Designed miniproteins, single chains. Designs and how they scored, part 65

Each design is a single chain, and the fold is of that chain. pLDDT is the mean over its residues in the fold that is shown.

## One batch from the design tools (miniprotein)

Design m2393
Fold by ESMFold2-Fast:
Structure m2393 (fold): chain A 115 residues (1-115)
Amino acid sequence: MEPLLTIAIPREELGGIELELAEDGTLTATVRAGGTGAEVTFTIPAEYLDPEKMRELLLQGLETLLKAGLLSEAEYEELRRLVERDGASAAAVLARLLARGRHAAAEALAAILNE
């Protein structure tokens, strides 16, 4: 199968990842943190497999987490730069949050990505 999506995840922050692509183009991803054992599952509709649309959704999600108090300003700035400058995927951001024990923020971001 030709890859419809490339996901870059920092090795040190990832315990595992499972990706399933449905026939309708929906991508389901389960991300696990290596140190904590925490997991988060999110579903990406085919329309959000466009890197630009995913980037916009991810940045909006991070701003929502900041406003909700689920991220500090320092965490928000770090993750925002990771997305904007380094082109980090949703899976990479989720893996980082889980690796840092920020499971509530990871679950909230996954919920935003599933809407």
Scores: mean pLDDT 68

Design m2394
Fold by ESMFold2-Fast:
Structure m2394 (fold): chain A 74 residues (1-74)
Amino acid sequence: MTPEELAKELEKKYGIKVTDEEIERFREFAKQAGLKLPESKEELKAVLIYMKSKGYPLDQVEEVIEELKKRIEE
């Protein structure tokens, strides 16, 4: 499963849309908070959809990234 495919599946499943503006705002937040984010826009979009769907706080983003990476590598 590619990051783009995962993002599409999560959008369809949860009905959540993430805009390019939200991705840029989250990158700025993560930079200020010292959080590590993926370089891929598609991977970060999938992460944000999943976090919104589950109500995860933004400081848990690194844990969500590791979980979703396992799904992409399968």
Scores: mean pLDDT 74

Design m2395
Fold by ESMFold2-Fast:
Structure m2395 (fold): chain A 102 residues (1-102)
Amino acid sequence: EEEEIERWERAYEEAKELVEKGVDIEELLERVAEGDPAAAFALALMGIAGVVTDEQLRRALALTKDPRLRAVLQAVLLSRLPAEEARALAQPAADAIKAEAA
């Protein structure tokens, strides 16, 4: 478990280097299919920066077997949805919070 946390931290640092180097997106997708967490974090960072398409993020999500990496990629993909779709997804949670506060 501790070794896994250290592996994730190292993968995140490697992901920053991959983004700075401008590694090919198709190469990152192949590495994600092999279970490379650094490639998954790199695609997530590039997604936040607007450098990759929604389709490329969906491909990464489909290729990722680790549920934690899938959650990261899914969160980035959701952050890129049109504001109207994002509001529709968030509205039930916002309404529930308001109902409890009343």
Scores: mean pLDDT 71

Design m2396
Fold by ESMFold2-Fast:
Parts: structure tokens; C-alpha cells; sequence
Structure m2396 (fold): chain A 66 residues (1-66)
């Protein structure tokens, strides 16, 4: 949903130096993985952008709750 993408994008903006376009793409990819039940892939995507495992898990939880 758009709400989940916005939540993930906002958190990524606070934790990374990614451009607005890259933030949107990463947020959409993470939400797609979460909606598919592929939490391992969502974590891999987030950690590839420099997030810790704890930060990635917090974002995944927020996306599930949105």
C-alpha cells in the first residue's frame, strides 16, 4: 500500500543519504518483499543500504503494521 511505502521511505530518509528517487524505489522493493512474506529479502535490501539488522527489523515491523 502507499502508506507502507511512505513509512519505509520516511525511515530510510532519516537513516541514509539516498536520493528521493532511490528512497522511493527501495521503499517499494522492501514493501513488495514484505507483502510476499519474504522478510529475509526485505532485511537484505535494507542492510545493503547501510542499515543495521535492528534498524532493518524495525522498518519491516513498521511496514507490516502500516
Amino acid sequence: SGEAVDVVGTRLALLTDLSNEELRRVAEEVVRAVEAGDYERAREILMSKGLSEEEAEAIIRAAVEA
Scores: mean pLDDT 84

Design m2397
Fold by ESMFold2-Fast:
Structure m2397 (fold): chain A 96 residues (1-96)
Amino acid sequence: EERRFEADVLVALGEIIVTIAYRTAPEEAKPLIEEARKHLDEANAAVDAGDYRTAAEHFRRVSELLREAAKVTGDKDFEGLAKSVERIAEELERLA
C-alpha cells in the first residue's frame, strides 16, 4: 500500500475516535476533546503536506488530551481511546 493511503486511513480512524469521544464526553471534558479536534485538523494538514512526523506529534497530543479527559471524568474508556490514538501516532511515525 502507498504510504499516503495508509496515512489517510490512520487519520480517518483518529477522526472516528475523537468523534466518539466528543459524543460521549460529559460537559466538563468537552473542552479537552475540542482541543483534540484542533490537533486532529493539524494532523490532517500535515498528512496532506506529506509530513507524517508532524502528524504523529499531533496525534500524540490528542492521546494526552484524551488521558486528561479520563482523569477529569474518571471514565477509563477515554484511556482506551488514548491508547488507540497513541498506536496511530506510532504507525504515522513508521511512515516518516
Scores: mean pLDDT 87

Design m2398
Fold by ESMFold2-Fast:
Structure m2398 (fold): chain A 66 residues (1-66)
Amino acid sequence: AEEDLKKGQELLRQGKPEEAVKYFEKAIEKDPNNARAYGGLAVAYEQAGDIEKAREWLKKAGELTL
């Protein structure tokens, strides 16, 4: 899970949001309460230009960190 998160973040730094999404999805599959993975999905969708999905994932991340 942590490894998948780090790989996703690295891919975001490389400008590969579609590939980053795959790793954040793996992190969520292993731990559905991983707020950091939902935050990563939000950033990935924002970089891909899907602002609506970015907002949805960011909202889920916020719900899990309360």
Scores: mean pLDDT 79

Design m2399
Fold by ESMFold2-Fast:
Structure m2399 (fold): chain A 65 residues (1-65)
Amino acid sequence: MKEIYELIDKFENETAKRLLKAIARQIAILDSSQMPKVYQILKETEDPKEAYDQLLALLNEILRK
């Protein structure tokens, strides 16, 4: 989780950082095997809204199991 939080801290928007940390924690609780994918999304995405949308899509995929 430390490395994921460091990636999120690159964004300037405080609300976006809070939401990204919340969704990353939720994914970790539901399926920790997805964390490498969470890391990749955050590393490759410069727009916090795009990062959030991609993480939300991943969370919804996990919940559909």
Scores: mean pLDDT 82

Design m2400
Fold by ESMFold2-Fast:
Structure m2400 (fold): chain A 66 residues (1-66)
Amino acid sequence: NGEGYLERALEALEKGDVESASYYLMDALFSSRDDPEKVKLIEKALDALVNGDIEKAIEYVRKALE
């Protein structure tokens, strides 16, 4: 499922802990490989973090949790 990792990633992002968020998002990505919509949103969240856009990363993680 990866949903627990997504929730932890969201908490880390809200605290500005990009390093922990990146680890949780990678774990969520591997755990959600059978869910293409979640994978796409997690990949967008990781891309946002690479670009330094924490707010966009939070948006994508929240969408993945829907």
Scores: mean pLDDT 83

Design m2401
Fold by ESMFold2-Fast:
Structure m2401 (fold): chain A 60 residues (1-60)
Amino acid sequence: MKITREQFEGVVETLLEEIENDPEGIDEYEKFAEEFMKHEELPEEWVEEVRKRFEEARKK
């Protein structure tokens, strides 16, 4: 399925909220995001942006 950038941002925002509510689950949320991005064959620039956002969330 090919999603829009806005729909993808919504998914990322939801995952980041889940991390805020359950920081111990961050590895599972990152794994979900990585599998989702691979399945949807998203552009590398979107993938890198999401990885940076997860890295920032992990440091907090």
Scores: mean pLDDT 76

Design m2402
Fold by ESMFold2-Fast:
Structure m2402 (fold): chain A 80 residues (1-80)
Amino acid sequence: DADEEARKLAEEAEKLVKEGMKLFSEGRYDEAIKLFEEARELYKKAYELAKDEGLKQQIRKRLKQVENLIETVKKAMELK
């Protein structure tokens, strides 16, 4: 089931985002951005697989959030 696979990919991406946020709070910016970039790729795959419109909308929101996190880390790195 494509929607089931999409949910599993989104769940994996969410775990990476949580780990990345922890690393970001520790000042480990290079590691945090790599996890956020990996999460973004998983959300993209989940979005392509998802058939349910509600699921697609939820994944799209998560994609926007992780893209914003990547930009936040990049800005933090520029201040060093």
Scores: mean pLDDT 86

Design m2403
Fold by ESMFold2-Fast:
Parts: sequence; C-alpha cells; structure tokens
Structure m2403 (fold): chain A 55 residues (1-55)
Amino acid sequence: SMKDQVEQHLQLMQDAIINGDLDGAIKHLEQALALSTDPALKAALERLREEILKQ
C-alpha cells in the first residue's frame, strides 16, 4: 500500500541520516513526500529536508 511505501522510505531515510548518507536521506525523504497524503507529515519532512541540506 502507499502507507507501507511511505513507512519504508521513512525508515530508509532515518537509516541514511544515522549513517551520514545525506544523498540517500534526501532521496528517501523526497519519495516519502511524493507518496504521503498527510499534511502534517509533509510539513515535518519539508523542515527536515532544510536541516539536512544545511549539513
């Protein structure tokens, strides 16, 4: 389902952040944004994207 795909990309994004893989983190973040229908989650991911890009 789309929800399962969003959760998978969020998990992969988190793993990438922990490992210092900024390119991987952005890739999975953008996929979660594209697939999510939750406005609160989208807003949180947009803020997180800005934080990752500062590194």
Scores: mean pLDDT 85

Design m2404
Fold by ESMFold2-Fast:
Structure m2404 (fold): chain A 61 residues (1-61)
Amino acid sequence: SSLRASGDELARQADQREAEGDLSGAVFLYRQASRLYRQAGDEERSRQLEQRARELEQQLS
C-alpha cells in the first residue's frame, strides 16, 4: 500500500538521521513511520520503530 511505502521511506530517512547523529530528527521520523505502518496494518514494524524511537530518546535524556 502507499502507506507502507511512505513508512519505508520515512524509516530510511530516520536511519540516515541517526547515522548522522541527529537523534532528535531520527526519533521524529521513526515515530512518523511507525504511525504509517500502524495505519497500513503492519503492527510488527510499527512496534519495532516505536521501540527504536524510545531507545534513542533515552540517549537524549
Scores: mean pLDDT 88

Design m2405
Fold by ESMFold2-Fast:
Structure m2405 (fold): chain A 65 residues (1-65)
Amino acid sequence: YEKAVKELEEEIKKDPNNAEAYTRLGAVYLKLGDYEKAIEYFEKALSIDPNNEKAKYLLEVAKDA
């Protein structure tokens, strides 16, 4: 997971409006049990792309955890 976080952080540095990278970061933190960070990243993804179905679904999962 640590390598995935670093790679996604690098993608965000190159393109701060990459909603997919934020969604993937949220999913990684959800897998790690860091629900607060997962929620933050999913909300960031939705602020960039409000129609991102994966971010919406995973945000619900993180809030219910």
Scores: mean pLDDT 80

Design m2406
Fold by ESMFold2-Fast:
Structure m2406 (fold): chain A 55 residues (1-55)
Amino acid sequence: SVREEVDETIERYKAGEISKEEAIAHLAEQAERADKEGDWESVRYALKAAEAVLE
């Protein structure tokens, strides 16, 4: 699910496996896919994750 992909992206970012720029790019792509599917809750989840990465 998009939520699982968001969680994996955040986990990889916190582990230092991907940069902030890469994490934001992944989260933006995940939000766009959720939007195309009409899954507003997953869009919101991805956007909140991006806000946490940006502080």
Scores: mean pLDDT 85

Design m2407
Fold by ESMFold2-Fast:
Structure m2407 (fold): chain A 55 residues (1-55)
Amino acid sequence: SEFDVQRAILLKELGVSAPLTREQLEALIALAKELRDEPSEVRLARLREKYQELS
């Protein structure tokens, strides 16, 4: 599914292997879309912060 693809990409980018809930994944996808035009370093830092907040 599209969610499986997006989850795999996010797990790879974050450098984590922890499972993501549907709600966590949807929140991270929404943030990733908001940050699409940001440099990779900024995008990753914000995504890691959000992941930690949701965990």
Scores: mean pLDDT 73

Design m2408
Fold by ESMFold2-Fast:
Structure m2408 (fold): chain A 69 residues (1-69)
Amino acid sequence: MAEELVRLARAYLEKGKELKKEGKNDKSKEYFQLAIRAAELALRTAEGQVKKEAEEIIKEAKKNLEELK
């Protein structure tokens, strides 16, 4: 279900942020990419609040990727 993919995407996003704080940039990028992929899969079937949450996860993950050089 879309809610499962959004929960997974959020978990990847949070792990990516933790790794970024630890200076593990390569692993952090990998997790942000996983978060985007899971959230994009959720958007195929997501509606209402679940869709908004998936869009917010994609936006935050992309912003974090831009901050990693």
Scores: mean pLDDT 84

Design m2409
Fold by ESMFold2-Fast:
Structure m2409 (fold): chain A 61 residues (1-61)
Amino acid sequence: SDLERARELLRELGLLALDPRVRAEAEEAAREAHRLVAEGRYAEAVRLLEEALRRLRELRE
């Protein structure tokens, strides 16, 4: 389900936030995703989290 997918992606984002180079952006993305989940907008949360994870992983390289 989109909700389960969003929870898994949020966990991955939390691990990325341990890296100080991307922490601020990861925390910002997590706040936005939590807002979308609270509103029941699970598919949008998944899309936001997948885009954020892709971008932040690139920034670490």
Scores: mean pLDDT 85

Design m2410
Fold by ESMFold2-Fast:
Structure m2410 (fold): chain A 50 residues (1-50)
Amino acid sequence: MDPEKLKALAAAAPRLLASPKSIEERSALGGAILNAPDAATARALADAIP
């Protein structure tokens, strides 16, 4: 696993956990960050979490 993707997920985690979205949707968003093709895409996905 890319450490930059893990860093992006860690930065987004408090917002993701506080999100009113379902557990399934939050899991999917976290998975999308970790499975992004590059670190820049992972960061953009993390930044898009409300």
Scores: mean pLDDT 75

Design m2411
Fold by ESMFold2-Fast:
Structure m2411 (fold): chain A 81 residues (1-81)
Amino acid sequence: MEGLNRAIGAAIGAIGLVYEAELLEERGAERAAEAKRLAERALEAAMEALKDPENEEAVEEALRLVEEAERLLAEAREELG
């Protein structure tokens, strides 16, 4: 169940990042659009990992994309103050 729990975590994280990126994009942060695209890619990867959560490589890829989306979103937040 470790892979499943990690895949679920990645999916929840990605959903939250998409939502936050949309709010920042509405506020005019230029990097928010890029963060949103990466968060959407993270969500897609997490959904694929949920189909085979025992595939550790797929789970790790989803988590890595979530981390990259979080980094871009932090940069988007800095653009607004």
Scores: mean pLDDT 81

Design m2412
Fold by ESMFold2-Fast:
Structure m2412 (fold): chain A 57 residues (1-57)
Amino acid sequence: SSALVEELNELYRKNKDLSNEERAKKIAELAKKYGLPAVPADEDSTLAGTRVYLEVS
């Protein structure tokens, strides 16, 4: 969880300036790397999903 949260924080923060599609790609790679469940293929859902993980920490 802590390693995943740090990776999500870094990826989401550093790549926030990217388009939703580019951000979603990086998030999908992290999800696969850390064994996360699949995130819905939707721009708002993808962004909200990652933020939920950050806020839970």
Scores: mean pLDDT 57

Design m2413
Fold by ESMFold2-Fast:
Structure m2413 (fold): chain A 60 residues (1-60)
Amino acid sequence: STLDTLDRLIELAKDNPEVKKLLEELRRQVERAKTLEERQKIVIQTVNTNPLIFDFLLSL
């Protein structure tokens, strides 16, 4: 699930406190979302507006 994927990414970001905070906030927003479409929009918008997350994902 999206939440399980985010939990794994948060663990991978444990040595990067700024990225970890952004991913934890993203997880809270996704958990509050009522529809799959809303969850997808939140993830896409968060990644597009936070270059640190994008750079982190490319480093994996």
Scores: mean pLDDT 82

Design m2414
Fold by ESMFold2-Fast:
Structure m2414 (fold): chain A 70 residues (1-70)
Amino acid sequence: SIDIDMSPESLQNYIKKFQQDYGLEVDGILGPKTERAVKNFQRFLVLEVDGILDKRTLQAYEKLKQRYLK
């Protein structure tokens, strides 16, 4: 499994990475636009749709990046 650091600082950095990859404003804040993008990502991968970058969602995101975004 991919080891995800769930500290607040690491979570903010993951939010920024997600925002960069999905063409959103990079502010490190899980606002409505970022939450919508997270929910769309979760639906795409058939994960729980809560709009939160939890460990499972971040593991799926990192695996997708390794596979397709490199």
Scores: mean pLDDT 75

Design m2415
Fold by ESMFold2-Fast:
Structure m2415 (fold): chain A 55 residues (1-55)
Amino acid sequence: SLADQREAVKQETIKRVNEVLDEADKNNWSQEELDARIAEVARETQRRLAEVERS
């Protein structure tokens, strides 16, 4: 269902954000680098959710 596909995108986004935070901590990323990477994850999530809505 579309609801299941939306939930899958949300769960994958949560996982990606946690992975980004872990990598930032391990590699001592700057706040600017972290913000840029989180923005990329957010844009990708928006695109995937839009695609689900069009399916």
Scores: mean pLDDT 85

Design m2416
Fold by ESMFold2-Fast:
Structure m2416 (fold): chain A 55 residues (1-55)
Amino acid sequence: SDVEKELKILLLEFVKNSTEYLAERLRERGGDPALIEKEEETVKRLKEEIEELRK
């Protein structure tokens, strides 16, 4: 249903925003570059999934 689709998009947006926030904090603190890259890749995947759901 449209309601379920919208709820899923909201949840994915929340996870995406939280992951972006984590990656930014890790970058500021001089965290592990490999971990930062992994989080950034997760953000990219989530963005793609959200875009597909909006179609």
Scores: mean pLDDT 86

Design m2417
Fold by ESMFold2-Fast:
Structure m2417 (fold): chain A 92 residues (1-92)
Amino acid sequence: SFTLDMELKNNTLTFTVKDSNGNPVAGAKVTFEKVGTNEIYGFTTDADGKGTIPNFPAGKYNITLEKEGYKKAEAKDVEIKDGQKLTLTFEN
């Protein structure tokens, strides 16, 4: 399974993707689709499993996690708020 740790601060979203053992997952494609809009924000995690998206609007998102060799993970209707830290755990 994946864990996605997120923090939205000053309209900048920072996140970390980890596996079931707590190890960072490099090269994971994270897609944020803003519900009710055509806005899609995509990022591939770095060597430390991290990503940063500046000018990220607060709101409700459908989140997809993809990494070769892993089952695709999805979370729908996730509320991301300014000043909030959020952790999502995906079952595989």
Scores: mean pLDDT 84

Design m2418
Fold by ESMFold2-Fast:
Structure m2418 (fold): chain A 63 residues (1-63)
Amino acid sequence: STLDQLKSLDEKGKKVLANKIMEKAGLSGEEGKKIAEEVVKDVISGKVAPTDAVAKAKELAKK
C-alpha cells in the first residue's frame, strides 16, 4: 500500500539526493559518496535540515 510505496521511493530518492549533495558540495569518489549517503540519512530522519545538507557534507569532507 502507500507505506510500502513510500519505502520503495525512499531508496531511489536517497540515491538522487546523494548525487545532488555531491555535486553541490564538490565531492567525488567513494569517500564523497559515503559522506553524501550519511547526510541523506540525517536529512530523512530530520536530524539535518535539507538546506543544510550541502554544508554538512562539506564539513564532514574536511575530516
Scores: mean pLDDT 73

Design m2420
Fold by ESMFold2-Fast:
Structure m2420 (fold): chain A 69 residues (1-69)
Amino acid sequence: LSPEQRRLAEEEGRRAREIALSYGGSEEEAERVGRLAREATIAELQGDLDRAVALAQEMGRLLVEAAAR
């Protein structure tokens, strides 16, 4: 990955973390959501669409669980 692509992935992770916190997620949940978003972005940039979709689905599941609490 280029430095610019790494910054994009880090930025997406940070945004996802903030969204999880806004939904009432714990710090641990937000950190996990942020990591999943970062990894999904990296997978997409590398052309691993199956991995990107799987990571995005896991992230969505965690966000729904946080919002339901």
Scores: mean pLDDT 84

Design m2421
Fold by ESMFold2-Fast:
Structure m2421 (fold): chain A 72 residues (1-72)
Amino acid sequence: TPAPPVQLSPLEAKILKVLSEKGEATSKEIAEKLGVSQSTVSKTLKKLEKQGLVGKKGKKYYVTDEGIAKLS
């Protein structure tokens, strides 16, 4: 039996899509793209980073192989 899929919130899924399309983005760039506050995006990115779904490179974030797998 395969492990159950990790449940993503709609915002988490949208952030992963933006990062997969752009390659790398700051929390501000993601916030502007999604029309959401930078504070909300930053908190969500920190949560995704702890889950291993995104990585951080200076001020920019990128989607990991695990994050891409969650997007199919």
Scores: mean pLDDT 78

Design m2422
Fold by ESMFold2-Fast:
Structure m2422 (fold): chain A 87 residues (1-87)
Amino acid sequence: MKPLIVVQPSSTTSEEDQAANVRGFSRGMRRISKQYSDNVEMLEGAREGMRGAAAMMRQMEGGAHSDLLRQAAEEAERTAREIEELI
């Protein structure tokens, strides 16, 4: 699996929902990456997707939900590092 997975905010989704979605996505990617640890293409895609999700959350910081967005970014960054260790 080579395509870059990017989590994008939608105009109909709150910052709280975006943070929750990224955290859920991070947990899912961590499980999938351990299950497919021999698939380098999948691990590379998952790593890049997590880095992208973290960057998006960081870019949204500064509002009322800044702490939740920061926590989501930190979890996505941690997941990307855990995936990197599998490569």
Scores: mean pLDDT 74

Design m2423
Fold by ESMFold2-Fast:
Structure m2423 (fold): chain A 80 residues (1-80)
Amino acid sequence: MAEEARKLAEKGLEALKAGNVDEAIKYFQKSADLAEELGTELAEKAANAFRLAVSHAKQGNYDLAIKLAEKAIELLKELE
């Protein structure tokens, strides 16, 4: 599950860097939902980081959204 959440988040990060904001938001939301299902404190931190990334992407703060998504991906790697 952590690996699947990470793979979705990596697709979201690629989409965001390519300017496909709506696709990036969908991937980050799916990744956050999967991370929450893991029920660990570290996974909850990753889920919250993805939700903040979505919020910033919706506001046009793409640099912050990228940094938050990258941080969340690193947290998910710690669970693998």
Scores: mean pLDDT 84

Design m2424
Fold by ESMFold2-Fast:
Structure m2424 (fold): chain A 66 residues (1-66)
Amino acid sequence: SSQQAQQQATELLKQAKKAVEQGDLETGRKLVEQASDLLAQAGLEPTPEQVRLLMEIGRLYEQQKA
């Protein structure tokens, strides 16, 4: 269901954030890609929570990459 796909995408993004926080940029990137692919295949737009997670992940990724 759409609700299950949204929940799974949110969990993937939470895992991505944790990976990036721990300096695992490759795992973080792959998890973001998996979440984005899941939402796209389901025809779903990101929720406000998912958008916030993506923004936080992007900021952390740039800080870790420097």
Scores: mean pLDDT 86

Design m2425
Fold by ESMFold2-Fast:
Structure m2425 (fold): chain A 104 residues (1-104)
Amino acid sequence: NPEEIARLLEEIARSLEEKGIKIHPETYEAIEALRRGDYDRAIELAESLGDSQNIVARMVILAARAVTASPEEREVLADIVIALAEMAGEREIGERLAELIRNA
């Protein structure tokens, strides 16, 4: 469900902003592309932001890639999303995202 995935990613992004971490506007554009089911555009926007410094952009890429992934690949993507969300202090939201990724 791209709507639910986008909502949870937006919650993580807002949580990071509350903690003083800068989230680029293009990150929210990537989330909105994901919400529309435009997975190629979501990946393009997220990759433009630089991987290593934007936890949310990385999670957008993982969620978009899950749509065409095998069940075994989705398990790996889900585990990475939980780890990224835990780094953001949002493990519970990450576990909900991981469940949606497994069922992509």
Scores: mean pLDDT 84

Design m2426
Fold by ESMFold2-Fast:
Structure m2426 (fold): chain A 54 residues (1-54)
Amino acid sequence: MDPVRREALQKAIDYVEKHYSLDEAQRKHLEQARKALEQGDYDSAQKHLAQAVA
């Protein structure tokens, strides 16, 4: 597992959760990003994070 990529994605997800006012759909995408990150699926985590802030 790449610790640098994991750390960067975790920091980005935490930043969005703290600083963004998200609706229900955006929060679902943030949850999906966090779940993908926990599973080591960094590509899915990045895609869901992008959808959370779109």
Scores: mean pLDDT 80

Design m2427
Fold by ESMFold2-Fast:
Structure m2427 (fold): chain A 69 residues (1-69)
Amino acid sequence: SEAEELLEEIERIGLRAYIETGSKEAGFEAAREYLLSLGFDEETAERIVEAIRNGDRETALRLLEEALR
């Protein structure tokens, strides 16, 4: 699905930032910035990133599907 492909891209972007900086927080910040660049509002981006931080892939997917209309 579009949400699954988007989640995989978010995870790739976060992982790249983590590898480059050694900081998990930099990874989550990169993921948030990517979502904002796609037109997601700050509250929605924060909720998605929190789900990813918690390892809750199912919630992250539902939030992405909801936000994509």
Scores: mean pLDDT 86

Design m2428
Fold by ESMFold2-Fast:
Structure m2428 (fold): chain A 60 residues (1-60)
Amino acid sequence: SKLEEEIKELEKRKEELEKKTKELAEKEKDPRKKELILGTGEGFIAMIDWLIKRLKEELE
């Protein structure tokens, strides 16, 4: 179904976002900016996780 395809795409994008957030944080030398990068990434990842959970509930 289209919902199953959308869930799979979101899971892939979440993994890519986690990887990019870690890469950006590792390259950042300013501790405050590093914390903002990690915090922002965690916020977006949590939102994607929430959306994935909601979409999976619609399949049941």
Scores: mean pLDDT 84

Design m2429
Fold by ESMFold2-Fast:
Structure m2429 (fold): chain A 83 residues (1-83)
Amino acid sequence: AAGAAGCLAGAALGAAGDAAGALAACNAGANAADAAGDVVGAMAAGVGAFAAAVGVTIARKTGDAALGAAIAAKGALAGAIAA
């Protein structure tokens, strides 16, 4: 599923320390699922992208890039599992 694949790629990017990349990959997966008519996959990937966005915000506001990336990775992984 496109949503699961995008969010799984996002989880890998977040694990590597790229919170913004995790958000972008999971969001791209949600958009691809939506375009394919997979409403459940798009919703699950969208929630994963939202959780990744929280990680990006935490990294920016606290200056703790590792914490933000870890939160983004967990959010993206949850979206991938649900999609």
Scores: mean pLDDT 77

Design m2430
Fold by ESMFold2-Fast:
Structure m2430 (fold): chain A 87 residues (1-87)
Amino acid sequence: MILAEIKTKTEDTPDAGLAVEIALAVSYALLKNNGIISDEEYKAFSEIGDKFRELLDAGVPLKEAVKEINEIASKYENKIILDVEFV
């Protein structure tokens, strides 16, 4: 089930990558704090967030990082999808 979609339009920049990462982290925290996802799911999603940071820190373009994160998230029953349009 898709629990949330983070839909935005941005340029492919490091600052945009940081903003998307923060949005993703806050979204998972809100889902956990409201009992929508389990502690086990939250741990898995925190590991996805760590992977996102790793990709951005390695200089992977935000467009490619978003694609990889969505592919990882697709393996989980409950997920957040990044719907990012690039200018």
Scores: mean pLDDT 81

Design m2431
Fold by ESMFold2-Fast:
Structure m2431 (fold): chain A 57 residues (1-57)
Amino acid sequence: SELEEKIEELIPKSLDPEVVRELIEKARNAPTEREKAVLLTAAALLIIGDELDKELL
């Protein structure tokens, strides 16, 4: 999916790229589209959180 591709581009910028990769792998094996979307959203939020933390702290 487009969301999956965009998140993969951001993995190297994450403070914990392995955790993000693990969430994407779980999303790929998810039995429903809803579960996949939730896992991909969690991965995206981790990357955003890392970026926000750098600016505020």
Scores: mean pLDDT 69

